# Designed miniproteins, single chains, continued (4): the designs that were tried, part 72

Each design is a single chain, and the fold is of that chain. pLDDT is the mean over its residues in the fold that is shown.

## One batch from the design tools (miniprotein)

Design m14468
Fold by ESMFold2-Fast:
Structure m14468 (fold): chain A 99 residues (1-99)
Amino acid sequence: MLEELKEALETLIRFYKKKLENDPTKEASEEELKELKPAVEIVEKYISSIVEKVDESASREEVLEKIIEELEKKSKELAELFREFVRLREELIRLVLEA
């Protein structure tokens, strides 16, 4: 369970780093999307399980903090990977929107 989440986060981090280093505005290929889909589904499933425990009025930042807190209880390494994933994803989204 935690090992699957770690692999999913590492896959997404690797993809986002590659995008940021080469061309953040270039669309992902069908091949890249096929590889990413399982990783995204694993991460989203985990996020959904934590969101059920958060107040409905919680901000996005409060939800992310809760996810990190829950991950730190299980593995500091997973919490660090999740922080890196969020950081890279936000950076990529911002660059694409500013293009």
Scores: mean pLDDT 74

Design m14469
Fold by ESMFold2-Fast:
Structure m14469 (fold): chain A 69 residues (1-69)
Amino acid sequence: SEEELERREKQLEHMEEKTKAYFDELLAKESDPTKQAQLQKLLKNVEEGFEVSRELLRMERARAERARG
């Protein structure tokens, strides 16, 4: 349903924002360049995961829209 898709989209946005803020805080507190690089790599991987999830939600929405025509 569209309500379920909206809920998932909002949850995804909320989790992405929280995750990014958390990593930003960790990076700001971390003085070791090696650990900073590791944290940045992890954040990038997580952001890519959120991107895939957004694409899947868009595909589901497009499919539902076409099924109503």
Scores: mean pLDDT 83

Design m14470
Fold by ESMFold2-Fast:
Structure m14470 (fold): chain A 100 residues (1-100)
Amino acid sequence: MYREVAEATLRALLGREPSEEEVEELAEAIEKASKAKSLEEATRILEETLRRLVGSAVRDVRRLAERLARAILAGKLEELPEVALEATVEEGLELIKSVV
């Protein structure tokens, strides 16, 4: 479960096939976040891992981490790849607006 969700989420964020090591690291972070006592704790756990894995591809890692943490705490693990894809599209639109 966590590995499949982590793999799909990383594919959405990186635009490539993630390595087995990258998938395992995010899967562990998702599991830890699902057991967090607060949104702030879950966000912190995810932000640390996401900054290492996707920090070069994602500008606002904290905002992404908070969105994913909310979905995890709501029990919506299957929505994580969609949330990640939406965050990537939103960053692309912000970049276009800054150039115009």
Scores: mean pLDDT 78

Design m14471
Fold by ESMFold2-Fast:
Structure m14471 (fold): chain A 73 residues (1-73)
Amino acid sequence: SLEEEITLAMIRITLSVGERYIDKILATDSKENLQKLAASLERQRETALRLGDHELAERLQELIDRLRAKVAA
């Protein structure tokens, strides 16, 4: 549906911004903020999977893993 296409497009915009700024985010944000961002991206990943966009979900998972690794360090 058009609504699902718009939802996926909005998630792709969020991913694009995240991928562009990830190194700065990891360098400057608190561990608490990184955890909150990872949780937000996880919800978007679940939505992408539900709507059948497996490539988008995999790219979101890569960002989530980097955020979680920084928190664990």
Scores: mean pLDDT 89

Design m14472
Fold by ESMFold2-Fast:
Structure m14472 (fold): chain A 75 residues (1-75)
Amino acid sequence: SMEEKFRKAVEVVFKSIEESIEKAKESTDPREKHLLESSVRGLIAFLRREAERLKVSEELRKEIEERIEKLMKEI
């Protein structure tokens, strides 16, 4: 289904977000931290936009938002 394909894409995007957060934590360069944080915000915006465009289930939307909230506490 389209939702199953999107679920797989969500996992790939969350992995990229987690990697960018870890790099931001390790960086000593304020400019690099800012670019990595901007990348994270862009990927989050992408997930929200695609979830809305694809009209995913409320259950999947809630799962995505809960994962975003947990990751945003890391920044």
Scores: mean pLDDT 86

Design m14473
Fold by ESMFold2-Fast:
Structure m14473 (fold): chain A 82 residues (1-82)
Amino acid sequence: VVEELKKKAEEFEKKADAEPDDLLRSRYIGQALLYRVVAEFLEALKNGETENFDKEATKTILISILRALGFPEEVIEEVEKL
């Protein structure tokens, strides 16, 4: 899941680099940043780096973001099991 999110971030970064339209480029940059932030939080949860976090609240927020981004239910189920 984390690797898939990082791959999606890279795809949007490449789209941004190739996009001549300023508005579309900014949108791709925003999407790439979203994927990278979600990947970092999921990696922290997976590694048990959650001493100062409400784990369940963080999972709920990440699941909501993943659903909004159109990720398949299999990915969401993996996050729920963390």
Scores: mean pLDDT 74

Design m14474
Fold by ESMFold2-Fast:
Structure m14474 (fold): chain A 97 residues (1-97)
Amino acid sequence: SEEERLRRRIRLSLELLRRMSPRVFRVVFDSILELARYRRAERLGRVDELTEEERERIERAREVLERVRELEEEALETGDIDGVLERLERIAEEWER
């Protein structure tokens, strides 16, 4: 059912949050903040004021969040939380360059 799918997704999201490293949490949080800055600029009609450097940071943040979403969907299908956490750690390492 729709309700059971939602409950399973919530339980998975909470498990990932509980088990993710501080590094992964920081990278995901920073990515959310970059996207929030873009959405604020869009709401204020100030997208044209964004620098090239800010646009590059926003695009990298968008890529990170899309990869995180894909991994969450994979975890829902496979139940492989450990494998997903390992891949999240790799994403965080790539973000840190």
Scores: mean pLDDT 83

Design m14475
Fold by ESMFold2-Fast:
Structure m14475 (fold): chain A 82 residues (1-82)
Amino acid sequence: METEKKIKELEEELRRAEKTDKEKAADVLYELGYALALKSQYKEAREHFERALKIYKDLNNTEKAKLAESAIKVVESMEKYL
């Protein structure tokens, strides 16, 4: 229940950030990926991390890009266990 509420809040934040602040949009996508992973929705989590990674690379934010790449690798490993 707590995670579902957080996901809804993050989706609302993402819609606002996508049009005004690319870095904030990527940060929210990363948080959404993490929240979805906590629900074992690993495919959806990976998709959100991949979107965040693309934005971080576009912004040349190498540190946050590496964090997103690490998160993708972790989630891909978890996808092997249903």
Scores: mean pLDDT 82

Design m14476
Fold by ESMFold2-Fast:
Structure m14476 (fold): chain A 75 residues (1-75)
Amino acid sequence: IEEERKKAVQHKARADASERAGDLEGALQHYDEAIEEFRKALEKAKSMGKTEEVERLQKQIDELEARRAELRARL
């Protein structure tokens, strides 16, 4: 869970930086990577019965998917 969350946060930071630089394709790739890592963390949290962590991870995934959709619309 922690390793997946750390990777997701790093990918999100790279996505944010790419978006600010106008690299929309790079930003989409990094957001996809962040979402995938958060989904891995979510599955592990579910298997461990960590309900609060599941809710936090789902919210982060939903927020990133919304941002990804907005970014894709700009391409």
Scores: mean pLDDT 81

Design m14477
Fold by ESMFold2-Fast:
Structure m14477 (fold): chain A 59 residues (1-59)
Amino acid sequence: MSLEEQLRDERARAETKEVLEKIKKNFDDYYKTNPGVAKDNYNYYKELLEEMEKAIEAA
């Protein structure tokens, strides 16, 4: 995925964190406009974001 190399670069971690927040906000907004479809996706991406944060901290 496009963010994979960013996670490997320690100096890019702060920028990656901002990207993750932007993604989360986009899905939150999408969830508000399309709750029926986006609900399952929102939960999936929420877990994905948590996993990515753990990976950044572990690296």
Scores: mean pLDDT 67

Design m14478
Fold by ESMFold2-Fast:
Structure m14478 (fold): chain A 78 residues (1-78)
Amino acid sequence: EFDYEKVIEKAKSLPDPAGRYLTLALIYLERGDEEKALEAVEKMLKHPNATPADLRIAAEIYRVLGREELAKEAEKKI
């Protein structure tokens, strides 16, 4: 079993609050849980503190998930 608790605690130490959702998305990606990874990215993008840097990372995650259209839409917001 994967220890998500430890990864979440590490994410909380990041200076960027949105990085927490991005870290969760990456972990779900590694597990092959595409739906949860997409939901994590979507939650981050809906946060009022989402930055252009967050949008770039979201686009990269979408590409890894094979969601090229969503990646391009995220890039257009930059």
Scores: mean pLDDT 72

Design m14479
Fold by ESMFold2-Fast:
Structure m14479 (fold): chain A 86 residues (1-86)
Amino acid sequence: MEEEAVEKLKSLLDKIEKTGDPDERVKLRNEIGEILSQFAEDPERLIRILEELKKYLSKSKNPDLQVLKQALDRAIELLREAIEKK
């Protein structure tokens, strides 16, 4: 399931890179958030998924995907802090 989720998320990121429509980008970002929320109960698993997406985004030179990469980096940082406080 995790590998399937990662592949689906990569597909959505590719669609964000290809679309010129701001409304479509918002829709695609919301779909990514919905998939990620399915793993919110397991922060270690969520971190692994976000790290894979971050590696995938690192190969893109698209500015919109770079902004998304920064958001993923922040989310990973916050999740790691939450685990450390346990």
Scores: mean pLDDT 75

Design m14480
Fold by ESMFold2-Fast:
Structure m14480 (fold): chain A 95 residues (1-95)
Amino acid sequence: LVSFVEESIERLREISREVLKTGDYRAGLERMVKILEEVLSKVTDPQMQKWLQNEIDALKWAIENKVSRLDAQLFMMSAIGTLVVVKSALEKQEA
């Protein structure tokens, strides 16, 4: 699971880099939601599920409300940060 979350973090970083070139923040956020939903489907810890669901809800809100590019970038950074926290928490459980 840690390796899957790590790969998911790299996928989010790749999306962020692509979005900076294309300006398609909506498509980037939608792709990030799908990745977070994949991670959520694999975690069983209730606290991590809440963190992931809260972040998914935040990204969906950003998409629905057509947030500015700057705000979209902050939401994208938040999504990456959420997976970093989840990875750290999983590593502590496996240790």
Scores: mean pLDDT 84

Design m14481
Fold by ESMFold2-Fast:
Structure m14481 (fold): chain A 58 residues (1-58)
Amino acid sequence: AAAEERRRALEEAARLADERAEKNGALTVSDVREAAREQGVSPAEVRAYMASLGLPVA
């Protein structure tokens, strides 16, 4: 369903942002925005999802 596909897109965007953060030394709004654009989701939704997993944006 669309909701399941959206959740998977958010999870993938979060993983990509986290990987970028490892290279940059900190998770930034810029990393989240770029990953969100790549997956076609909102940066705010990615941030909220990451926060719910215990991965807050610095």
Scores: mean pLDDT 72

Design m14482
Fold by ESMFold2-Fast:
Structure m14482 (fold): chain A 71 residues (1-71)
Amino acid sequence: RIAALEAEARAAFARVQADPADEAALQALRDAVLALARLLLEEAYPDDPELVERLLELLRAALEAARARLL
């Protein structure tokens, strides 16, 4: 499952490298990274689902801020 999400992230990243303006590829990469982060956080904090959700919200906000700053 982690390996599958890593493969999706690598495939999306390869698409972004080929065309940095590909919004669909950028969205796919973001979605794969967030899905992978969720699995890793759930494994690290299996007894604290609220913490997992808060950390994912922070990660999503950080990714949005990074995109806005880079433009």
Scores: mean pLDDT 74

Design m14483
Fold by ESMFold2-Fast:
Structure m14483 (fold): chain A 61 residues (1-61)
Amino acid sequence: MLSPEELIERLVEEAMRRIEAGEETPDEAFRRAMTRLAEAGASSEQLHRAMVLFAERLKEL
């Protein structure tokens, strides 16, 4: 459905919304997002980019 790049941004934003709403812990959200990206065929470079984006967004909480 989505390209890996689009999926990265969407999953990171969804994870951040769920963390802020108290629905998931950061560890749960991170694990879920990384698993979904890997299942969607994200490369190691794309997974690394997602990790960096997630860490950057967590600093805003």
Scores: mean pLDDT 77

Design m14484
Fold by ESMFold2-Fast:
Structure m14484 (fold): chain A 71 residues (1-71)
Amino acid sequence: MFMSEEEQEKLLEIWKKNYGLSDEQIEEIRKLIEEMKEADPEERREIVARILSLIYGVPLEKVREELAKLR
């Protein structure tokens, strides 16, 4: 998934508001989104799993399991 800087900031504001994320958590997610923009499709899937793990506060392994079902 590719996003503009403006779309990225809007998404981060929505997640902060809806999931009660700290500024530190938002900054970590921002870094992961930037890595995702430059990543290969396989690397992008792993980065998405890490972002979802941070947003929902669930273990990375559980997110990977759910994403594997969406082949």
Scores: mean pLDDT 74

Design m14485
Fold by ESMFold2-Fast:
Structure m14485 (fold): chain A 79 residues (1-79)
Amino acid sequence: MSDAELRALVSAFVHAALAGDVAAARRYLDQLIASRDRATLERARDILEAILKTYEYPEEVRAALEELVARLDAALAEL
């Protein structure tokens, strides 16, 4: 995957998370993890943590997004 494709994928993931679209965020996360690109995964993790600190979500959506942070941390630990 090219750097431009990885950046577009992070952008799509961030937009899905901001919108509370958990299903879309999960699909983009699966693609991000499959890339095995440490810098891209670290960036996605940092942005998602910032989103969770900044915005309010329904409890179910927040819990789902927090699970995506845990998945990013697990993927980074395996690299």
Scores: mean pLDDT 87

Design m14486
Fold by ESMFold2-Fast:
Structure m14486 (fold): chain A 82 residues (1-82)
Amino acid sequence: MEEIENALKVAEGQLDALRALAEAAEKTRGPEVGKKAQADVEAVQKLIDQGRANKEEAVKLYEEAIALGKKASAWLAELISA
């Protein structure tokens, strides 16, 4: 139970961070980067939603959401800093 709850909290934190970076990237790099960033946000959100719907796969789906969120956030951070 705690493992699922903790994984969800981490996944939600990654989604919030990704949304902030997506907004910053669109402002600095323009609408094309914004569209890709929004697609990554939607992909992370979909994994979290799937995890909420399926308790047996929840930890795995939240871990996938965390991994995707970290990868997308790293890419956006590099774009903003360049």
Scores: mean pLDDT 83

Design m14487
Fold by ESMFold2-Fast:
Structure m14487 (fold): chain A 85 residues (1-85)
Amino acid sequence: SMDELLAQAEQQIALVVAIARAAGLEDLAARIEEEGKRLLEALRAGDWEAAEEHAARLDALAAEVLAAASEEQIAAALAEVRAAA
């Protein structure tokens, strides 16, 4: 369902933001939150063209986070997101 898709997207965005913050990448975390918000807004509006654009930008930002984050920082972020769920 759309609600399940949105919940999954929100969880994935939250995880990448948590990894960015664990890595000390505060500006990148803020950019991911903004792009994630735009993606969720586009999905709720049924604007698939905008959703695809924001998803592509989010993927690029997530790749930057994962390239910079250590395994320990990723593990810390996973623990934080699991505790919040």
Scores: mean pLDDT 86

Design m14488
Fold by ESMFold2-Fast:
Structure m14488 (fold): chain A 71 residues (1-71)
Amino acid sequence: MDAEDAVAALRELGAGGSRAVAGALERVITRVEQGEVTPDDSDAAGAAAANAASGDAKLAERVGQMVHSLV
């Protein structure tokens, strides 16, 4: 339902993370834009968010929940 919000949140996280995290999130963004988000994409986004947001666990949770709601 909130594909635009999820994409915006994933791009923000990628901008603050490492290139590896940005690359992982880019795959999830591509799937969200295609309307084909899977549970695996949600898990990948959650893991990438946790790595990028070390210390900001709430941001990682919010991004994971947003992507998961699109499955």
Scores: mean pLDDT 66

Design m14489
Fold by ESMFold2-Fast:
Structure m14489 (fold): chain A 79 residues (1-79)
Amino acid sequence: SDVDRRQQQYVSQGPQVMNDMQQITDNYNRNVGSDLVDQYNQAISDGSDDSTIFSIQRQMDDGIQPYIIDYSQQVVNQR
């Protein structure tokens, strides 16, 4: 729900923000996030409880944060 809402916000902010989000997501998934994404989808498919799903989602949120910071720092450094 919150991830979907954030994605909708990025979509509404235009193509540049969508491209930025896509680059962050691709970089995260390539390096560390793909296994957590697979675990999340598996937990949903298996009908796991909310606490298990939230635990995986939190790990995904925490794991992507360094990539968001790195990207933001790159943008700032180009100014």
Scores: mean pLDDT 63

Design m14490
Fold by ESMFold2-Fast:
Structure m14490 (fold): chain A 59 residues (1-59)
Amino acid sequence: SREAVIAQLQAAIAHLRAHREEHVDALMRSMGFDRELAERVVDMLIAVEEEVLARLLAQ
């Protein structure tokens, strides 16, 4: 359902924010990204998910 998708997306955003440094470190270790790129990737993922959530809530 739409409500379930909203709840899952809210949880995913909260998890990414709470574990941001862990995700940055994982990208640096596993993919060889520098910190600037790793931080940009994580922050972009959060921003995109927040935009999707805002659009779903506006409908």
Scores: mean pLDDT 88

Design m14491
Fold by ESMFold2-Fast:
Structure m14491 (fold): chain A 64 residues (1-64)
Amino acid sequence: MTLEEEGTAVAKAIEAVRQGKLDEAREILINDLGLSEEEADKWIETVQKMIALADADTAALRAR
């Protein structure tokens, strides 16, 4: 798989997680990137935590 194809799949999976479409994100990771269900679930959990931290930082910036 090319780096460009891998990058596109990752970007789509991140967008699906942001929209709460966790099943779609898991399907992209398994079908397009060849991850196992366990690896896909761990990746989604990591990305969800990163999004939550970014949202908290944005809220703090708006509060000042």
Scores: mean pLDDT 75

Design m14492
Fold by ESMFold2-Fast:
Structure m14492 (fold): chain A 67 residues (1-67)
Amino acid sequence: MSKEELEFEVAVGVAQLTAAVAATVFRKEGDEERAREVLERMDAAIAAAKSAEEALAAAKAILAEAE
């Protein structure tokens, strides 16, 4: 893998893990709908991202909007 590809994969992994943690918190609060929504939005953002920076920025924005 190129360094850029590896950095992108790491960024995707971090974004997915962050979304999973947020979803777990929402589920513990009884908000299954928000848990589903944050996971779906994160998956869509990752699919649209063209770089590690874009993936992380999109993940951060989605988590902020999931309030």
Scores: mean pLDDT 75

Design m14493
Fold by ESMFold2-Fast:
Structure m14493 (fold): chain A 57 residues (1-57)
Amino acid sequence: SEKYRELLVETLSKTFGISRKEAEKIVDEAEEQARRAGITDPSKISLLAMKLALEKL
């Protein structure tokens, strides 16, 4: 969990050219939405985070 979160934050930061702090906010939002929707699959959470990043840019 923690290891996958860290990799996702770094990937978003590098891919979209945003700060780690902004990437953390996006990952937090994705994890919150996933939790409300009953999504536990890390790859689905990663996809949701990427979608949120694209929507914010």
Scores: mean pLDDT 82

Design m14494
Fold by ESMFold2-Fast:
Order: C-alpha cells, then sequence, then structure tokens
Structure m14494 (fold): chain A 84 residues (1-84)
C-alpha cells in the first residue's frame, strides 16, 4: 500500500474544493462538495479529469442535519466514485 500525498488544495467554485493527491506515481483528484455546490458542475469537472486519465474521488460535506440537497450530493458522489 502506497500512502497518498497532498500536492495542492484549491477552491474551484462555491462549495467545491479540489484536492490534488499523488499515490504510487499517479495523480488522484479529490472533489469535496458542500450543500452549496452545483452537482452538475462537479460531475462535469470529474468527467473532464477522467478524460485526462486521472482518478477522481468525490466527498460530500453535509450541512447541519441531512437535507435533500445533501442527499443529492451524496448520490452524485457515490455514482461518480464507482464509475470508471
Amino acid sequence: RVPAEILSKEQIGPGITLTTLRQGGKTIYLIEATADADPAEFKKLAEELRAQGYEVRIRSIPGNSATPEDKELAAFAYEINNSK
């Protein structure tokens, strides 16, 4: 098992943070999304990064208690994380 190293962390848009990780000589992008994030925006970003040969992982950061928006973000995160 090769540990992941954080190379950069940047704000892409409202409620969307992109963290670049390096593991085993490959680049992995971690997208962290809050309830303010547009699901279509980070889905598009994930598809663009995968088209470049990167692995993309998504994590939803829920707000105070579960909201319908938090559930939507979690569903998108699950779908994108499990599609290769």
Scores: mean pLDDT 67

Design m14495
Fold by ESMFold2-Fast:
Structure m14495 (fold): chain A 96 residues (1-96)
Amino acid sequence: AAPVIKSVTQTGPTTVEVVVEAPAEATDTQAIRVTARRPGKGPSITSEQAKAGDVTLRLVGLEGAGEYTITAELVDLSRVPPLVLGKSAPVKLTVT
């Protein structure tokens, strides 16, 4: 099942809070990984262990103002590299 991004809020000049709904059947070997991407810049990535319901993640170290694309993935950490089990629809955020 795919995670769902419920909200994206800029909390500082370089920080964003993302609330992601994880599938109810999420296990202790699974994590929610959130990625912020901007054209021409490296991605900002954070992850938290998956749990049923809402997982709040904080992205730090955003590289300046502009439009970012935020995505959430459910990943299986028992695999190397981690296996992507599902991916959210992208959400755009303008960072000021």
Scores: mean pLDDT 78

Design m14496
Fold by ESMFold2-Fast:
Structure m14496 (fold): chain A 78 residues (1-78)
Amino acid sequence: ELYEKALELIKEARENKDLTKLYEARVLALQIPDVKKQQELRKKLTEVYEEIVKNMDEKKLEEELKKVKKLQEEFLKE
């Protein structure tokens, strides 16, 4: 369940260049107890992140990173 949801979020993040969804997928990946599945997700997360960042406009990248930072702060507080 969590694995499939994480894969869906990674796919949506890649299609929409949405770093927020990519971060959500990363949070889900950390909750998966299967080491092999977690490693596969982490590798895919890194590859998609690098692809998005490399091909995104600087202004758009700054806006997306700001959204991710807000989610990270909310996650750490809970």
Scores: mean pLDDT 78

Design m14497
Fold by ESMFold2-Fast:
Structure m14497 (fold): chain A 61 residues (1-61)
Amino acid sequence: SAEKSAEAAKKAAEAGETAAAGTAGYDQRLNSGDLEAGRKASEAAAKGDAEGAAEYGVQAA
């Protein structure tokens, strides 16, 4: 639903923002797919693609 998509998009945007701010200096020894998914979710949310943000957000989790 639109409400669930909007909620997931906000969660994805928050995850991306928190990752960027909180993991500044995160070491690269662990390349995690959820980092890429979180970035994609944040980008989708910024573009207004709530459905895409929700899908990538689930992958990040």
Scores: mean pLDDT 60

Design m14498
Fold by ESMFold2-Fast:
Structure m14498 (fold): chain A 93 residues (1-93)
Amino acid sequence: AAAARAERIARLEREIALMEELAARIELSERDKRELAALRAILEGLRAGDPEAEALARERDALLEREKATGVPSLAEYEELQARREALIERAL
């Protein structure tokens, strides 16, 4: 559990860093700006031991692994995660 959380934190930190680097080079869409804000909220929640942030990080990892295995986008699942991420952002503010 602790090792898995540390790996998720490290992965999110790398993903956020890449998105911030991209944002420095091009203008992000409003959707991508919200994605970046959501990733930051999940990262802070994981560091604080928030069970909802841990659940969201696990579900996102599972969707990414499923997409790698099947090559099929999980559009409906991403929309559902987005609603939960909006709630997490509101709590973090």
Scores: mean pLDDT 72

Design m14499
Fold by ESMFold2-Fast:
Structure m14499 (fold): chain A 91 residues (1-91)
Amino acid sequence: SEAVAAAERLVALIEAGAAPEEIEEALERLIALIEAAPDSPASAEAERLFLEAMLPVAEAARAGDPRAQRIVAAVERALARTLRAKLEAQR
C-alpha cells in the first residue's frame, strides 16, 4: 500500500509539472519500496501506475515537448543514481 501511495504521489507530481528534484525524490522513494518487496501485488500495481504515466510523457519528450523532456531527464537522473548506489553497494 505504501508503494501504491508513492506511485500515486509520483504520478501527481508528473501531472502537475513539479520541480525535477521532487520528481527525482518521489521516484527514488518508489524504487526503494518496490525493491523492499519486489514480488508483492502492491509493487506490481505501483510499477503499472508509473509506466502508464510515463509512456505518454516519453512519447511527448521524443516529439520535442520541453516539459516532457525535463520530466524524462529527472527520471533518468534518479535511475542513474539508483544504479550507481547498487554498484557501490556490491562489496
Scores: mean pLDDT 86

Design m14500
Fold by ESMFold2-Fast:
Structure m14500 (fold): chain A 84 residues (1-84)
Amino acid sequence: MSEELRKKGENAVRQAQEAMRQVRDSPVAGEAIRLAGEAAGHYQKAIELGEKGDMETAEKYLKKMLDATDRLLELAQQALAEKA
């Protein structure tokens, strides 16, 4: 796994945690939990595959994690805009 892609994954984890905290009491909390779980599952799989040396498959799962995190961030931004 590339250092740049790993760095993006670590940043995405922090962004997802903050987004979850912000939408905790919103009507979209259930959907946010689902997306966060999807992202976490992909991230865990990417780390396991990376540790085994399967860098190509690890990168594919990391990209899936980033996609799920982006969807979570969009959901959080929409919920915050609606509250403001």
Scores: mean pLDDT 78

Design m14501
Fold by ESMFold2-Fast:
Structure m14501 (fold): chain A 86 residues (1-86)
Amino acid sequence: MVPRTTEEMIAMLEEQLAQAKAAGAPQSVIEQLERTLEAVRELGFRVGILAVAMSQGAKKEDLEEAAKELGLSEEEIKKAEEYAKK
């Protein structure tokens, strides 16, 4: 029900990186995964999730619901939107 702590999330992302390297993923994929990890660190886990949802084309109504559930402010929502446009 309640999600894991930030340390669990980081562990999962590191495991994905290890699997990608073991599978011989392209360097561009590795670099993008590293950028994602840095984004989570800079924006925070919750804002990072919202930014990914925005980049996937989720509807604004769904994004607002998710933001409220995550406890994000309008400032944080705008930050996620700006990031998703990159």
Scores: mean pLDDT 71

Design m14502
Fold by ESMFold2-Fast:
Structure m14502 (fold): chain A 57 residues (1-57)
Amino acid sequence: ADKAISEAVTEATDLLDTMSDEEAIQYAYDKATQAAGPDAGKRAGQLLREGLDLSRA
């Protein structure tokens, strides 16, 4: 689960140059959900949202 969450967040972060924050968060959720189930998806989406909120204030 932790590896799937980390990989999903990393991939979504790389996509921020080409997509919106909301699309990147959705990508992280979908990627982690496909790899490790819906709880992993929720965690990946939450972590990316928290990271974006902190960086953008």
Scores: mean pLDDT 77

Design m14503
Fold by ESMFold2-Fast:
Structure m14503 (fold): chain A 95 residues (1-95)
Amino acid sequence: KPLQDLSVEEVLELIRNARSSLEALNIFNEYTGSRRVSEAQYADPAFRRRLARELAALANTFAGLDVSVDEVLAALRDVEALKELLVRIIEGLES
């Protein structure tokens, strides 16, 4: 997997420079060994709710964060908020 050969700093920079929420999420998913998300899946409100629960659980259990599912769900529709959340999760996982 190409992203596994990158430093944490390089992965964080790729997320910060992503052109869309979906691009940022798929960089994060490749780095964490998670499944890639399609545009059709990301457009599905039911899929976003499941994803928000999964990301909140990961953030709160392993990254030392305290984020609500509703906060994550809102971030999935805000490119800059999602980038900040994903960066915080990676930094917490690597601490």
Scores: mean pLDDT 86

